# Designs tried in a protein design run: designed miniproteins, single chains, continued (3). Part 21

Each design is a single chain, and the fold is of that chain. pLDDT is the mean over its residues in the fold that is shown.

## One batch from the design tools (miniprotein)

Design m8702
Fold by ESMFold2-Fast:
Structure m8702 (fold): chain A 74 residues (1-74)
Amino acid sequence: SSPSVGGLLEPAVVRAVILGLPELEPLLQAVKAAREGDYAGAIEYLERARALIPPGSPEERAVEAAIRALRGQL
């Protein structure tokens, strides 16, 4: 499991749920992949989510932090 990754992404996931944003699906798939120990797959889903998120946003910073955590096997 990767609770730290889920925690880092929580504000982005909550916002995407409330506003019906297209990054919701890849964000949820990334959390699932990370919990299953598929860190490479989780990073791929996070890169897909990042492409849908506005540059310089707090949500982009959250996704970048999660990618760094996963590359560190966290």
Scores: mean pLDDT 82

Design m8703
Fold by ESMFold2-Fast:
Structure m8703 (fold): chain A 89 residues (1-89)
Amino acid sequence: MRTLSEAERAEIRARREELVARLRERGEPELADELEAYVDKLLEAGYADLARAVLEVAELLLEGREEEAERVDRAYLEAHRPEAEAALA
């Protein structure tokens, strides 16, 4: 895996914080907590591309673009499932 720069980690964390705040404002604090924990674990494991994909899916779902969210999820998260399982273990 590519070593993440501090700038890349900061960018992903900023996007995570924004989406987590939006989920809490929408009244879904449990989903916000899950997203925060999952993205943090992926960043610690160095899975930046998977972390970005997770954030993109969450953003599309918040915008009501469910079909696009499913396409992104299938393309990235399904392909990277073993990496996600390793990061969460």
Scores: mean pLDDT 74

Design m8704
Fold by ESMFold2-Fast:
Structure m8704 (fold): chain A 90 residues (1-90)
Amino acid sequence: EREEKERRLLELEFKAKAYEAMSGELGEEVSRGVVDIAVAASRAVGIELSEEEREELLEKAEENAKRGKEESKEKAEKYREEAKKLKEEL
């Protein structure tokens, strides 16, 4: 029924906006934050990460952020198209 389709439309629009945001600067900030948390957690358990290990984590986070940007962009486009189709049915 229309009510369920309207809920689905809001869900798709929200997902599209969320993935669009993750394909931008927000995704990079989150990735850097994860590295900071990992370093802090390691220190809390008495493990001091070397400079080389920190650089490796940062490089992996940057690669994941770049990959995540592309995936997020693709998902945002997919959810936008699904929302557009559903709008045409309403």
Scores: mean pLDDT 72

Design m8705
Fold by ESMFold2-Fast:
Structure m8705 (fold): chain A 80 residues (1-80)
Amino acid sequence: MMSKLEEEINEALALMIAGVIKATAKTLTDADVPELKRMGQTLAELGASRELIDEVAEYLREQGNDKGAEALVEGYEEGA
């Protein structure tokens, strides 16, 4: 169980990572799939909500990166 400050810091870090993934979504390729899985695991360690992960995964699918979206979700589930 985290302190309120630690929880808010981890949430901010998770939002930054999610924002970078979304900002670069159109330039991501199949070569980035292993890194997206690792990012999913990192987001789970930071306590990112499932809703945030689902939002980012849907955005990746919208940009045509279904493999990256699946890898992100799998990484999150393995890290949780």
Scores: mean pLDDT 82

Design m8706
Fold by ESMFold2-Fast:
Structure m8706 (fold): chain A 78 residues (1-78)
Amino acid sequence: KAIEAGKEALKAFAEKNKDKISEETLQKALDALEANKDNPQLGLYAVYQVLSSSVSDELARAATDEIGKAILEALKAA
């Protein structure tokens, strides 16, 4: 449920930033969300760690914010 919304938000963010977020980094971030699907907060932190290892801190925070918003909205809809 919520994690699927987070994955879609991450994919959309990566498409807008494909010059900065590599396919490898995107896949690692998606894997981090899937590994933490039962704990969305931990999933968001794991995504931030993956992204911050490869992209700017500013971009990693922006991505994490968008993913977090998508997860929160999905949780409210459930």
Scores: mean pLDDT 81

Design m8707
Fold by ESMFold2-Fast:
Structure m8707 (fold): chain A 80 residues (1-80)
Amino acid sequence: DLARLEEFVEEALAKGIPMEELVEALINSDDPFLREVGRALRLQGEGARATAAGDDARVAALAAEVLPLAERLEALRAAA
């Protein structure tokens, strides 16, 4: 449940756990869905940093990963 995942992330941040540690925990999870969620959050953070740096080539490369990631998340959701 995406809402429960969001609640878990908000609670962990409220407890002072940095977002970067949450992303690493999700990516290192044994749950394929949580790993892809972690990848999505990492892509969002990297995209924001690349935009702030004016690295248009990196922004374009990161944007190209969004659709395949969304397709993997949808496939995992449909299989559950």
Scores: mean pLDDT 74

Design m8708
Fold by ESMFold2-Fast:
Structure m8708 (fold): chain A 64 residues (1-64)
Amino acid sequence: MEEIEEARKRYLEATDKFIEAWKKLKENRNGPKEVVDKSLKEVQKAGDEATKAARELRELIEQK
């Protein structure tokens, strides 16, 4: 059960980071291209981490 609670926390944290990255991208939308590109990569990375965390959580739930 501890493992599942840890995985849920990781998933929620990853989702929060994804939302924060999106907000930062919106704030930087009218900025220099370099800053916009960096913000976009942060969104992609956070999205990948959230997907990974969701998969790990699912596997733990299926395992029991």
Scores: mean pLDDT 80

Design m8709
Fold by ESMFold2-Fast:
Structure m8709 (fold): chain A 95 residues (1-95)
Amino acid sequence: SMELLKEALKKMKEGKWPEAEELLDKALEEEDTLDGSSLPVLEELLDLAVKAKNGQIIKRIKDLAMGVLRNSEKLEDILRAIGLVLRAIGELLDL
């Protein structure tokens, strides 16, 4: 759900990391509803999680981006989602 991703982003900006994690877990339950329109919010979520070195949230963002990848049919969305997944994996390996 796009609403859950935007709410998680708000919580992360407020420093409420456990609440953001719970919202991302709820978004993962609805991963079949994720599409390319979620990519800008997921990219912003990943930027914040990487700066905070929050591996638990980076893992969830990776899984959400994999959901977008599975649901995407447009080449632009597929490539963008692949890039986000690879970035998240790289950041997790550096933790």
Scores: mean pLDDT 88

Design m8710
Fold by ESMFold2-Fast:
Structure m8710 (fold): chain A 69 residues (1-69)
Amino acid sequence: GPSLAERLASAFANAAKELVERGMTPEEAIAVIREALDRYRAAHPGMLSDEEYEAVLKAAIDAVREAAA
């Protein structure tokens, strides 16, 4: 099955897209996703590497960009 990072990337990308579709600006959607991902890291220390965190965040940013196009 998919890794934790792959599952989080999919979940956060879908959430980010939905926020834009509901009328948030791209900047607002990215800020919400960053906060949520930072809270996940704080609640689950050691579960994501820095590289995995950046990959999840990039997937969400890419989804925002696509939804806002």
Scores: mean pLDDT 86

Design m8711
Fold by ESMFold2-Fast:
Structure m8711 (fold): chain A 77 residues (1-77)
Amino acid sequence: SVSIERLEKIKSKLPESAKPLVQKVITALKEGTSDSLLEADIAVGVLWIYAVTVDPESLPLLDEIEVILRQAREQHT
């Protein structure tokens, strides 16, 4: 899917420490379970703290991840 392809590209642009967090979002899109979506929400919160504190250039990428995750949640209602 386009969203998963975009998340993989975002993941490749982030440091190794951030990649497992983006992977949780990719997993949530693939599985669509409430547990995986909750794990993704937590991961996005951690990514936001990372961007604000050490890498503000990544803020637009994080905003895109949040939009993708929000759209995925709406598909399960």
Scores: mean pLDDT 82

Design m8712
Fold by ESMFold2-Fast:
Structure m8712 (fold): chain A 74 residues (1-74)
Amino acid sequence: MSKEELRKDAEADIKAARELIEEGKKTNSSVSKQVSAALLGVSARFNAEQAGDEELLKEAEEVIREAMELMRES
């Protein structure tokens, strides 16, 4: 994959993960959505590292952290 494709994949995964986090906050059965969001965040982190994009890497790490915090609070 090109670095551009890796960045686009990371951005898409981060967006999907954030949508799952917000959906999970609004529903009583959210743990599965937070798990899915964390997995998307891990995928995005890997792609961001391979692309060398520090901002996307930071965003992916923040998404993983938020999803894990919400799983702990449930």
Scores: mean pLDDT 79

Design m8713
Fold by ESMFold2-Fast:
Structure m8713 (fold): chain A 105 residues (1-105)
Amino acid sequence: SSIQEELRKMLEEIMSLPLSEPWREPIDPSDPRYQLIPEPVSLSEIMERIEAGEIKSVEEFRELMTTMFSNGIVLTPEDSEEFEKTKELAKLVEEKLRELEEKFK
């Protein structure tokens, strides 16, 4: 399978998880929280970039996911249930990325 096909399949799996719900859609630019985010990115926007052929490696995908989670941390209080769910999703994503990297190197 191509790297783009594998990234698309992995992202589809991530987006099917209830844990990913807060990151599926872009934040509304009229939302005051949008002004706190220097580089807004959502899972649907990452999918669009994969389909456009803009993401060509596991590392590029990891960088976008890291940006998304970093944005979430800025907007989420520490020690909240939402913060714990963010850490759980980030760990799951990293495990999937490690498996994919070993497959392509």
Scores: mean pLDDT 78

Design m8714
Fold by ESMFold2-Fast:
Structure m8714 (fold): chain A 64 residues (1-64)
Amino acid sequence: SMMHEEALKRLEELREEAEKRGLLGLAQMIDEVREEAEKNPEKAEELAKGAEEFFRIVLDDLAR
């Protein structure tokens, strides 16, 4: 579905951003979430939102 494809794209972009910042453990975690979203398309949007929220929390904490 269109929503599923957009969610996977957001997860891929989020993984790339984590790698670009040198956050390799976070990038690996996001990649695992992407794999789960591919296996369960109905959960893709929920998983993408969760990963985005977690990424924001990590970056906010590191900026302190």
Scores: mean pLDDT 84

Design m8715
Fold by ESMFold2-Fast:
Structure m8715 (fold): chain A 87 residues (1-87)
Amino acid sequence: VLRRRDVYHFPSAEEAREALLETLRSDGVEPRVSERDGVTTLEAELEMPTPADWADLSGERARVRIRAEIRPTPEGAELTVEVTVED
């Protein structure tokens, strides 16, 4: 299992949301979007073939789970993206 968590800062929650949605949709991914207590959560789950650059896992299916949270901050908004890849 590979897990990666990245944090990005944006001037506003709306700007963070639009940037993430455009990125995911450009790759053909339509996330589930929900909002609770001012926090916007986007979730997507994909089954992908192992990338050619991952020779040790070549030919295996990888389950990719993407979870992103957009949280308002005094400075704007924080976008946290967590990607989990299971072999």
Scores: mean pLDDT 73

Design m8716
Fold by ESMFold2-Fast:
Structure m8716 (fold): chain A 77 residues (1-77)
Amino acid sequence: DEVAETLKDYSPEVVILAGSLIDVDEGLLTEDQGLETAASGISGLTMSRVTVEEARKLLEENREKVEELAKKLKELD
């Protein structure tokens, strides 16, 4: 229930992005090359349903929220 409660506080887009990046190291999304690597991973995980450019833009716009949720999900296992 704590996982479900935490996820409820975030937008569905942020939840999807954070869930795809739960294994990402802290601060990766603050670096340009880290963003590109994360975007490529998201595109791969979604079977290219989201393009690398779309994933990068979503990560850039929601960087703080995605990193915050990813940290919380990592702590919850």
Scores: mean pLDDT 60

Design m8717
Fold by ESMFold2-Fast:
Structure m8717 (fold): chain A 90 residues (1-90)
Amino acid sequence: GIQPYLDQIDALRSRADALRQRAIQLYNEGVISQQQLNQILSQLDQIDATLNQIRDILRNRDSSRLSTVGQQLLAIQQRLDQIENELNSL
């Protein structure tokens, strides 16, 4: 079924939202520049857009695209890991 992928999308979206809030807080505390904040927010917006596209693929049962969903979600997870590691290294 598609439910495990939908659950994973929701988890990744929640993680992206948490990183967005953390980046805004770091900017408000003077830890990162406005340029760094804008770069992080841009990356997170791209992740949200990609997650919405994957959700549409799953809901529309596009069988030609379904085989790629797992790899796309893994790629998003790796991008979120990279953003989180960058923020942790500050």
Scores: mean pLDDT 87

Design m8718
Fold by ESMFold2-Fast:
Structure m8718 (fold): chain A 112 residues (1-112)
Amino acid sequence: MEAAKQEALKVFAEAKEQGEKLLEQSRENKKRAEELAKKHPELQDTARAVESLTRGLEETYRRGVEETERLLAAGDYEKAKAVAEESLAKVQTLADLIEGATRGAEKAAEEL
C-alpha cells in the first residue's frame, strides 16, 4: 500500500502542476480572444466559443482534483492515479482546442 500511495500522490502532484499551467494558459487565451473580439466584432462568436471551452476546462480540472482527493482519502490509490491521469488528459484536450481557436482568431484579425 505505501508504494501505491506514494505513486498516486506523485502522479496527482504532477497532474495538478500541469493542470494549473494549462488552466493559466487557457485563461490568458480567453482574455486574448475577448480582446480581439472587442477590436473585431467578426470574432465575437470565436471569443464566446473560447469562453465556453475555458469554463469546461475549469470545471473538468475542479472535478478531477475533487474526485482524486476523495479517492486518496478513501485509500483507493490506483483509482486516484487513474482519475488524475484521465482528468489531465481531458484538460489537455480542452487547452489544445482553446489554443487553436485563439491562434485562429489572431490570424483572422491580421487579415481584418
Scores: mean pLDDT 90

Design m8719
Fold by ESMFold2-Fast:
Structure m8719 (fold): chain A 87 residues (1-87)
Amino acid sequence: SMKELLEELLKKLEELAKATEANAPEDEIRKLWEEVLELLKKIYGEEAAEAVREAIEQAWRDQPEHRRSTMLAFAKLLAKEVREELA
């Protein structure tokens, strides 16, 4: 159901935020990021997921020193939106 997908997305966003704050290995953060994108594709469609991927990965290319803060901001902001959708 849509609710189950949103709950899984929230869980993965919280895992991504925690891993990012803990300075987890790049491969672990990348795996969680890909899992978030797959859930975005299932919930919002392929075009929306691709737009999010391109925006975040472009931000990483433009400001690689801000990769951690960018990922953390994204994960926390989207988690807030998903919590509001579930309320």
Scores: mean pLDDT 87

Design m8720
Fold by ESMFold2-Fast:
Structure m8720 (fold): chain A 85 residues (1-85)
Amino acid sequence: MSEKEKEAIRLTLEAAAQAAEARREELEAAYEAGDVERLARLVREIVERSLKAAKEIDEKLGVTAGRDAFEKLAAEVEAELAAML
C-alpha cells in the first residue's frame, strides 16, 4: 500500500473509534436494557457515520483504500446485526 492509502485507513479507523465513543453511553444503556433493536440502530448509525468519514478522507487523499476497507467491515457488521434481529 502507498503511504496515502495507509493514512486513509488509519484516519478511517480513528473516525470509527470516535463515532463509537460518542455513542458509548447510549450503547451501554441499550445493552443493559436488553434493547437489541435500539442497539442495532445505534451500531448502524456509527457504521454510517464512519463510512461517510472514510469517503471524505479518501476524497481528500485521492485514494479509495479507507472506504474499501470499511465497506467490507460494514457488510460483516450488517450481517451480524441481521442475525441478532
Scores: mean pLDDT 80

Design m8721
Fold by ESMFold2-Fast:
Structure m8721 (fold): chain A 73 residues (1-73)
Amino acid sequence: MLKELLEKALAEGLSEDQAITVAMIAEGMKRLGFSEEEVKQLEANLIARAKAGDSVEELTLAASKMIKELREK
């Protein structure tokens, strides 16, 4: 659920904007039919990038590239 994804991201030390961005991207991937493992891999990658200092814009770009690569396979 969106709330659980948001709480998980906040617990990892993300800002509210970063946490919302990650949670919304993960929910969008589920709606597009990606597997739970693919969603978890993207979440883990985006959380790691956010903790390293990536902005919301950088996280959105990274997610777009990863989603495109998954779609091309």
Scores: mean pLDDT 79

Design m8722
Fold by ESMFold2-Fast:
Structure m8722 (fold): chain A 112 residues (1-112)
Amino acid sequence: SRAEEMVAIMGRIAELAGRALETILARHTPAPEVLEELMRLIAEIGRLLSEAEDLIAAGAPEEEIREIGRKFLEAAERFIALLRREFGDDPEVQALVAEMERLVAELRELLE
């Protein structure tokens, strides 16, 4: 279903966000406030994905899943903006950002 496609894309974005955090922690020592914001956004992304997966499992209406998808899109865009601002000079981080931006565009199209 369209809802299952949305949740699958959300899962792929969440996976890339986790890889971006791992890449940052391996290559950088972020300022404490930047690390807190990264961890906060990752937690929000993961929570919204979990909520969407629970809604699919419960057979919830597509519109409820779309509402979570819109909130997820906002969190993902804030995470991408943070990575561009703080790690713009890291080509490995920016490659993950570019892939996340492609998936965000795909998710946005499904949310129309």
Scores: mean pLDDT 91

Design m8723
Fold by ESMFold2-Fast:
Structure m8723 (fold): chain A 73 residues (1-73)
Amino acid sequence: SPKLEVLALVTEITISSSQFVVERLEKKKSDALAKGDEDKAQKLQKIIDHQKKSIKTLKEHLEELKKEIEKSK
């Protein structure tokens, strides 16, 4: 279905954007650790963990969408 294929594409773009945000947060965490700012590093880690969990859920939804697209062929 064209509608499901568009939804899958949008989901892939969202995953890529979220992964980019995680990479930027990982760099900020490394900078905080280099400066000895352990409190900031811990706060950044919590945000990273939350974002990684969201990415995992989006990837699971994408796999379900891909299966539905394949069944519709």
Scores: mean pLDDT 87

Design m8724
Fold by ESMFold2-Fast:
Structure m8724 (fold): chain A 67 residues (1-67)
Amino acid sequence: SEIVAKLRAELKALADEHAAEMKKLDAEYEKSTDPEEQARIRAKQAALRKATSDRITELTDQAGKLL
């Protein structure tokens, strides 16, 4: 199915983008010696996880409606 192929491609792209941004934030965390800055970075990571999870749900729901 073309719909399933597109969904798979979009989910892979989203996973790759998520992994790249998380790696960047982890690097910023490791370079920080300020506990307040470290807490802010971890909050950004939590927000990114939620945004990615919400986007996965949106993409799968959209594809499901087309099937």
Scores: mean pLDDT 88

Design m8725
Fold by ESMFold2-Fast:
Structure m8725 (fold): chain A 71 residues (1-71)
Amino acid sequence: LEEAYKLIKERVPNISKETFERIKELLKEIYESKDPAIIRASETGIYLLLTSELSEEEAEKILEEIKKLLE
């Protein structure tokens, strides 16, 4: 989790506090959940929040890096 938080701050230094806190909640849901539907919904939520700050291509790259860190 801490590695994923750091990654987001490094890749999106101008991220709003509200968006970052929401992404942190969704990351925690992915980390703690064993339900594939909840994991998928949380991943989609992170992607949508990231696309509010970045391009779709950059958001996809960051999400893939996050997923790798949470393994």
Scores: mean pLDDT 80

Design m8726
Fold by ESMFold2-Fast:
Structure m8726 (fold): chain A 81 residues (1-81)
Amino acid sequence: SLLERIAAKELAEARELLEAGVEELRSMSRDEQVAFLQSLGVSREEAEALIDRYGDDPERLLEAALERIEAKARAALAAKG
């Protein structure tokens, strides 16, 4: 469906941006990391929670952010049912 294609595209784009930003993420302040995650579609509250838990591990922060973005995409698809 169109909705599934949009969700898949958003997830793929978010993943590419996050992976490209991993080196930058390591040098970012907390506020910059929050803004970056928000640019990928994560809410401010979600971004702050992810950074609080995984801020010292950029690889795990990447995984957790992608899991959250994927969960939002799945929720959008489920809302159609």
Scores: mean pLDDT 74

Design m8727
Fold by ESMFold2-Fast:
Structure m8727 (fold): chain A 57 residues (1-57)
Amino acid sequence: GLEVQKRVAEAELRELQKEFGISEEEMKEAIARVHEALEAGDYKRAGEIMKELRENA
């Protein structure tokens, strides 16, 4: 369900934070944006946010 998808996305984002030294403020914003996209059913936007973090690392 949605809660599982949010948890998986947050775990992936936290791994990126650990590997690339992303600030806690930037990571909280990224998690919030991904969660909002998932809640809206905008899976494309959620994927784009995660891709942007990887491309800037």
Scores: mean pLDDT 79

Design m8728
Fold by ESMFold2-Fast:
Structure m8728 (fold): chain A 90 residues (1-90)
Amino acid sequence: MEKAKELAKKFVEALKSDDPEIQRKAFQELLDFLNNGSLEEQKAFLDALIENVPEELKEKARIALYRLSELSKNPVAQKLADEAAEKLEK
């Protein structure tokens, strides 16, 4: 899924940035994607994110995924985000 992979890369770049505006825009784009995306798109995004998060950003990514779970209106996206955060623990 082309858009899912692009969003995963953008999100990793946002995690590297300490700019709150870059963070806000990335989170908003992600929330819109997760709320409106298909189950396959959501899984493809989260799998790509887990595969591409560098070691030094794992903790920051886990915190971000927990926030996405809390803010998402889609219960499937909430569960997938929580599961992705758990996978990043190792």
Scores: mean pLDDT 76

Design m8729
Fold by ESMFold2-Fast:
Structure m8729 (fold): chain A 61 residues (1-61)
Amino acid sequence: MTDTFSSMMNDDSSGKIAIDGIKKHISQLSQDTQQQMYDAAKKSKASQSIKDQAIQTIQSG
């Protein structure tokens, strides 16, 4: 899961798709998984705006 998310966050287009997926399922994920996704978003290669959207989506879940 986290590795797939990290791969998708290498590109803004795939990053947006990953963020939409997280929005639908974030409340169903364990707190440990949410933390791993937060860390993956912070270290991702996507633009800062996509990183910020991912982090905000994860933290709001």
Scores: mean pLDDT 76

Design m8730
Fold by ESMFold2-Fast:
Structure m8730 (fold): chain A 60 residues (1-60)
Amino acid sequence: MTDEQKRRALASAEAAVATGDRATILAVIRELEKMLPTLEGELRERAEEIIARARALLAQ
């Protein structure tokens, strides 16, 4: 996966977390956790922020 594809995946994940149901949010968390070891710097920080937000929504 290229950095461009990673950025697009993160943007898609953000949208899915903002508008998705619990099943969608869980799927996004799983996908991002799997992707996380391949991410560095700003992309990794962004993925971690999305995961944290998603987990907070699920904990309510």
Scores: mean pLDDT 80

Design m8731
Fold by ESMFold2-Fast:
Structure m8731 (fold): chain A 94 residues (1-94)
Amino acid sequence: SSPSVKELVEEMAKLLAEAIEKEYSLEELQKIRERIEELAKQAVAQETDPEKIQLIEDAVLAVQLAVMHAEQGNWSAAKALLEVALKLLKKVLE
């Protein structure tokens, strides 16, 4: 009944890829941040590999910083940080 770490990380990666491709509004990015924070909390609670935990936590930080930059109108910085977050999550899936 509980999703695996792999399934949680794959869902986070999919949400970030869609946000980057569709150029989501600030309100949509804020909702994606909240969802990613929820999924990451579940993944970290189940993961035992400290390297994978660090990659997930760094990805969450990058998403949080991306939303902060978007709130300030810094959309190029926001997009770059979402791309960093996606790259970090893809490393967890290796």
Scores: mean pLDDT 90

Design m8732
Fold by ESMFold2-Fast:
Structure m8732 (fold): chain A 66 residues (1-66)
Amino acid sequence: DVETIERILAYLKSLPPEQREAALKGLTAGINGSSDEELRALAEELGVSYGTMKYWARKGREIAAA
């Protein structure tokens, strides 16, 4: 959906450039309904905290619901 993509891009532009790829993966994982185990593995792979990854997953679900 074009609107969802636009909201994701707007959020990513609010973040430092070095965080944008990790945040995009977290947002997408949240939209796709990824498990806590998948989010933990993704956080470890991307060098971010599990809490940060869970936050981005929740944010992705909120954007998709709007």
Scores: mean pLDDT 83

Design m8733
Fold by ESMFold2-Fast:
Structure m8733 (fold): chain A 83 residues (1-83)
Amino acid sequence: MPAEEVRRLMIERIETLIERGVGHPEVDEIRERAKEKAREAFKLIEETKDPKKREEIEGKVLVPAAFLGVEEAAEKLEKFLRE
């Protein structure tokens, strides 16, 4: 479905931001932390069965994280995992 493709593109965008170290290309530790938090968040989203709840999470967490730097993305994902 198109919604699945959009989610995949957002995930790829976040992964690209993390891999390229947007804002902090020389800080491997921040990049590794962001990768770990991203994996945790993606797993939690995949476990979400309610399509409305998943849509809210995608809009409030994935979309903002995709447009922030590596540190900000890690912080957003960590906050989501705590809630």
Scores: mean pLDDT 61

Design m8734
Fold by ESMFold2-Fast:
Structure m8734 (fold): chain A 98 residues (1-98)
Amino acid sequence: MVAEAREILARYEAGEVGGLSAYIALRELRRAGVASAAELARLDAIDAQLAAQSARLAARVREANAALDKNKASQEEIAREIGRILREIGDWYDEFLR
């Protein structure tokens, strides 16, 4: 609610609540259509910082996935080579022991 959102912002300025509470309060004011130009500008700045941080996290996840895919490909290649060797051994036993 708008009154609660403004009270949370006042508590944030007093150091009583964290930035997440302030961010949620600013979003509530924007959603209700009662945010001041200064409150909207502050929310836009926070949204830009969060977007930049999310992009950095997404890049790290992509790098980790690429490393996992490389490791998985190496494991699959090793498994294929072992399978080939086992088949050749089986064919040899079938030819000479059967």
Scores: mean pLDDT 69

Design m8735
Fold by ESMFold2-Fast:
Structure m8735 (fold): chain A 92 residues (1-92)
Amino acid sequence: SYLEKIRKWIEEEKEKLNAELDPSVEADLEELLELAAKLVETHKPEELRELIEKAKKEGLSAPEAERKELVKLALAAELALALLEKLEEEKK
């Protein structure tokens, strides 16, 4: 039910996600959630913030195909960061 927690968070924050969500990224929502879960396990919050900044910066000058992948990566990293913050709140 780890992914279920992410899904509930996405539903609550849908307006924020929709602002940056390409239709092709929305179609791959399941892959996006799995990527976010993996990033939570393998990255610290600071590393996720750096990943988001790098992906957004490279996305501005990237070809269309690479831009879509960078948008997915940035969104997954933002989801992972938000989930880590919620997990810390649950500890206290």
Scores: mean pLDDT 65

Design m8736
Fold by ESMFold2-Fast:
Structure m8736 (fold): chain A 88 residues (1-88)
Amino acid sequence: MLSEGQKTTQREVDQILNKMKEIAEQGAKEGKLDEAEKQIDELKKLLDAGLNAIRGLLEAESPEFVEELEKKIKEQLEEIKKLLEEAK
């Protein structure tokens, strides 16, 4: 079972990734791809900074959790990029 801290981290990561996807879908529909890409890049920077700030604590609890979380983030970001490219 995941710890409370791991559950909170997963929930917050999922919220940010879902927001990025919504921005990508909206940008594609409205023809505002450049604006969507800029907003997604800023959210990615915030996500990376937030995870780096707590990485030591998460890694000490479970290195496997951190590896799986980073893999999920990478895969979701690649899907978002593909969504933006497919809309061109």
Scores: mean pLDDT 80

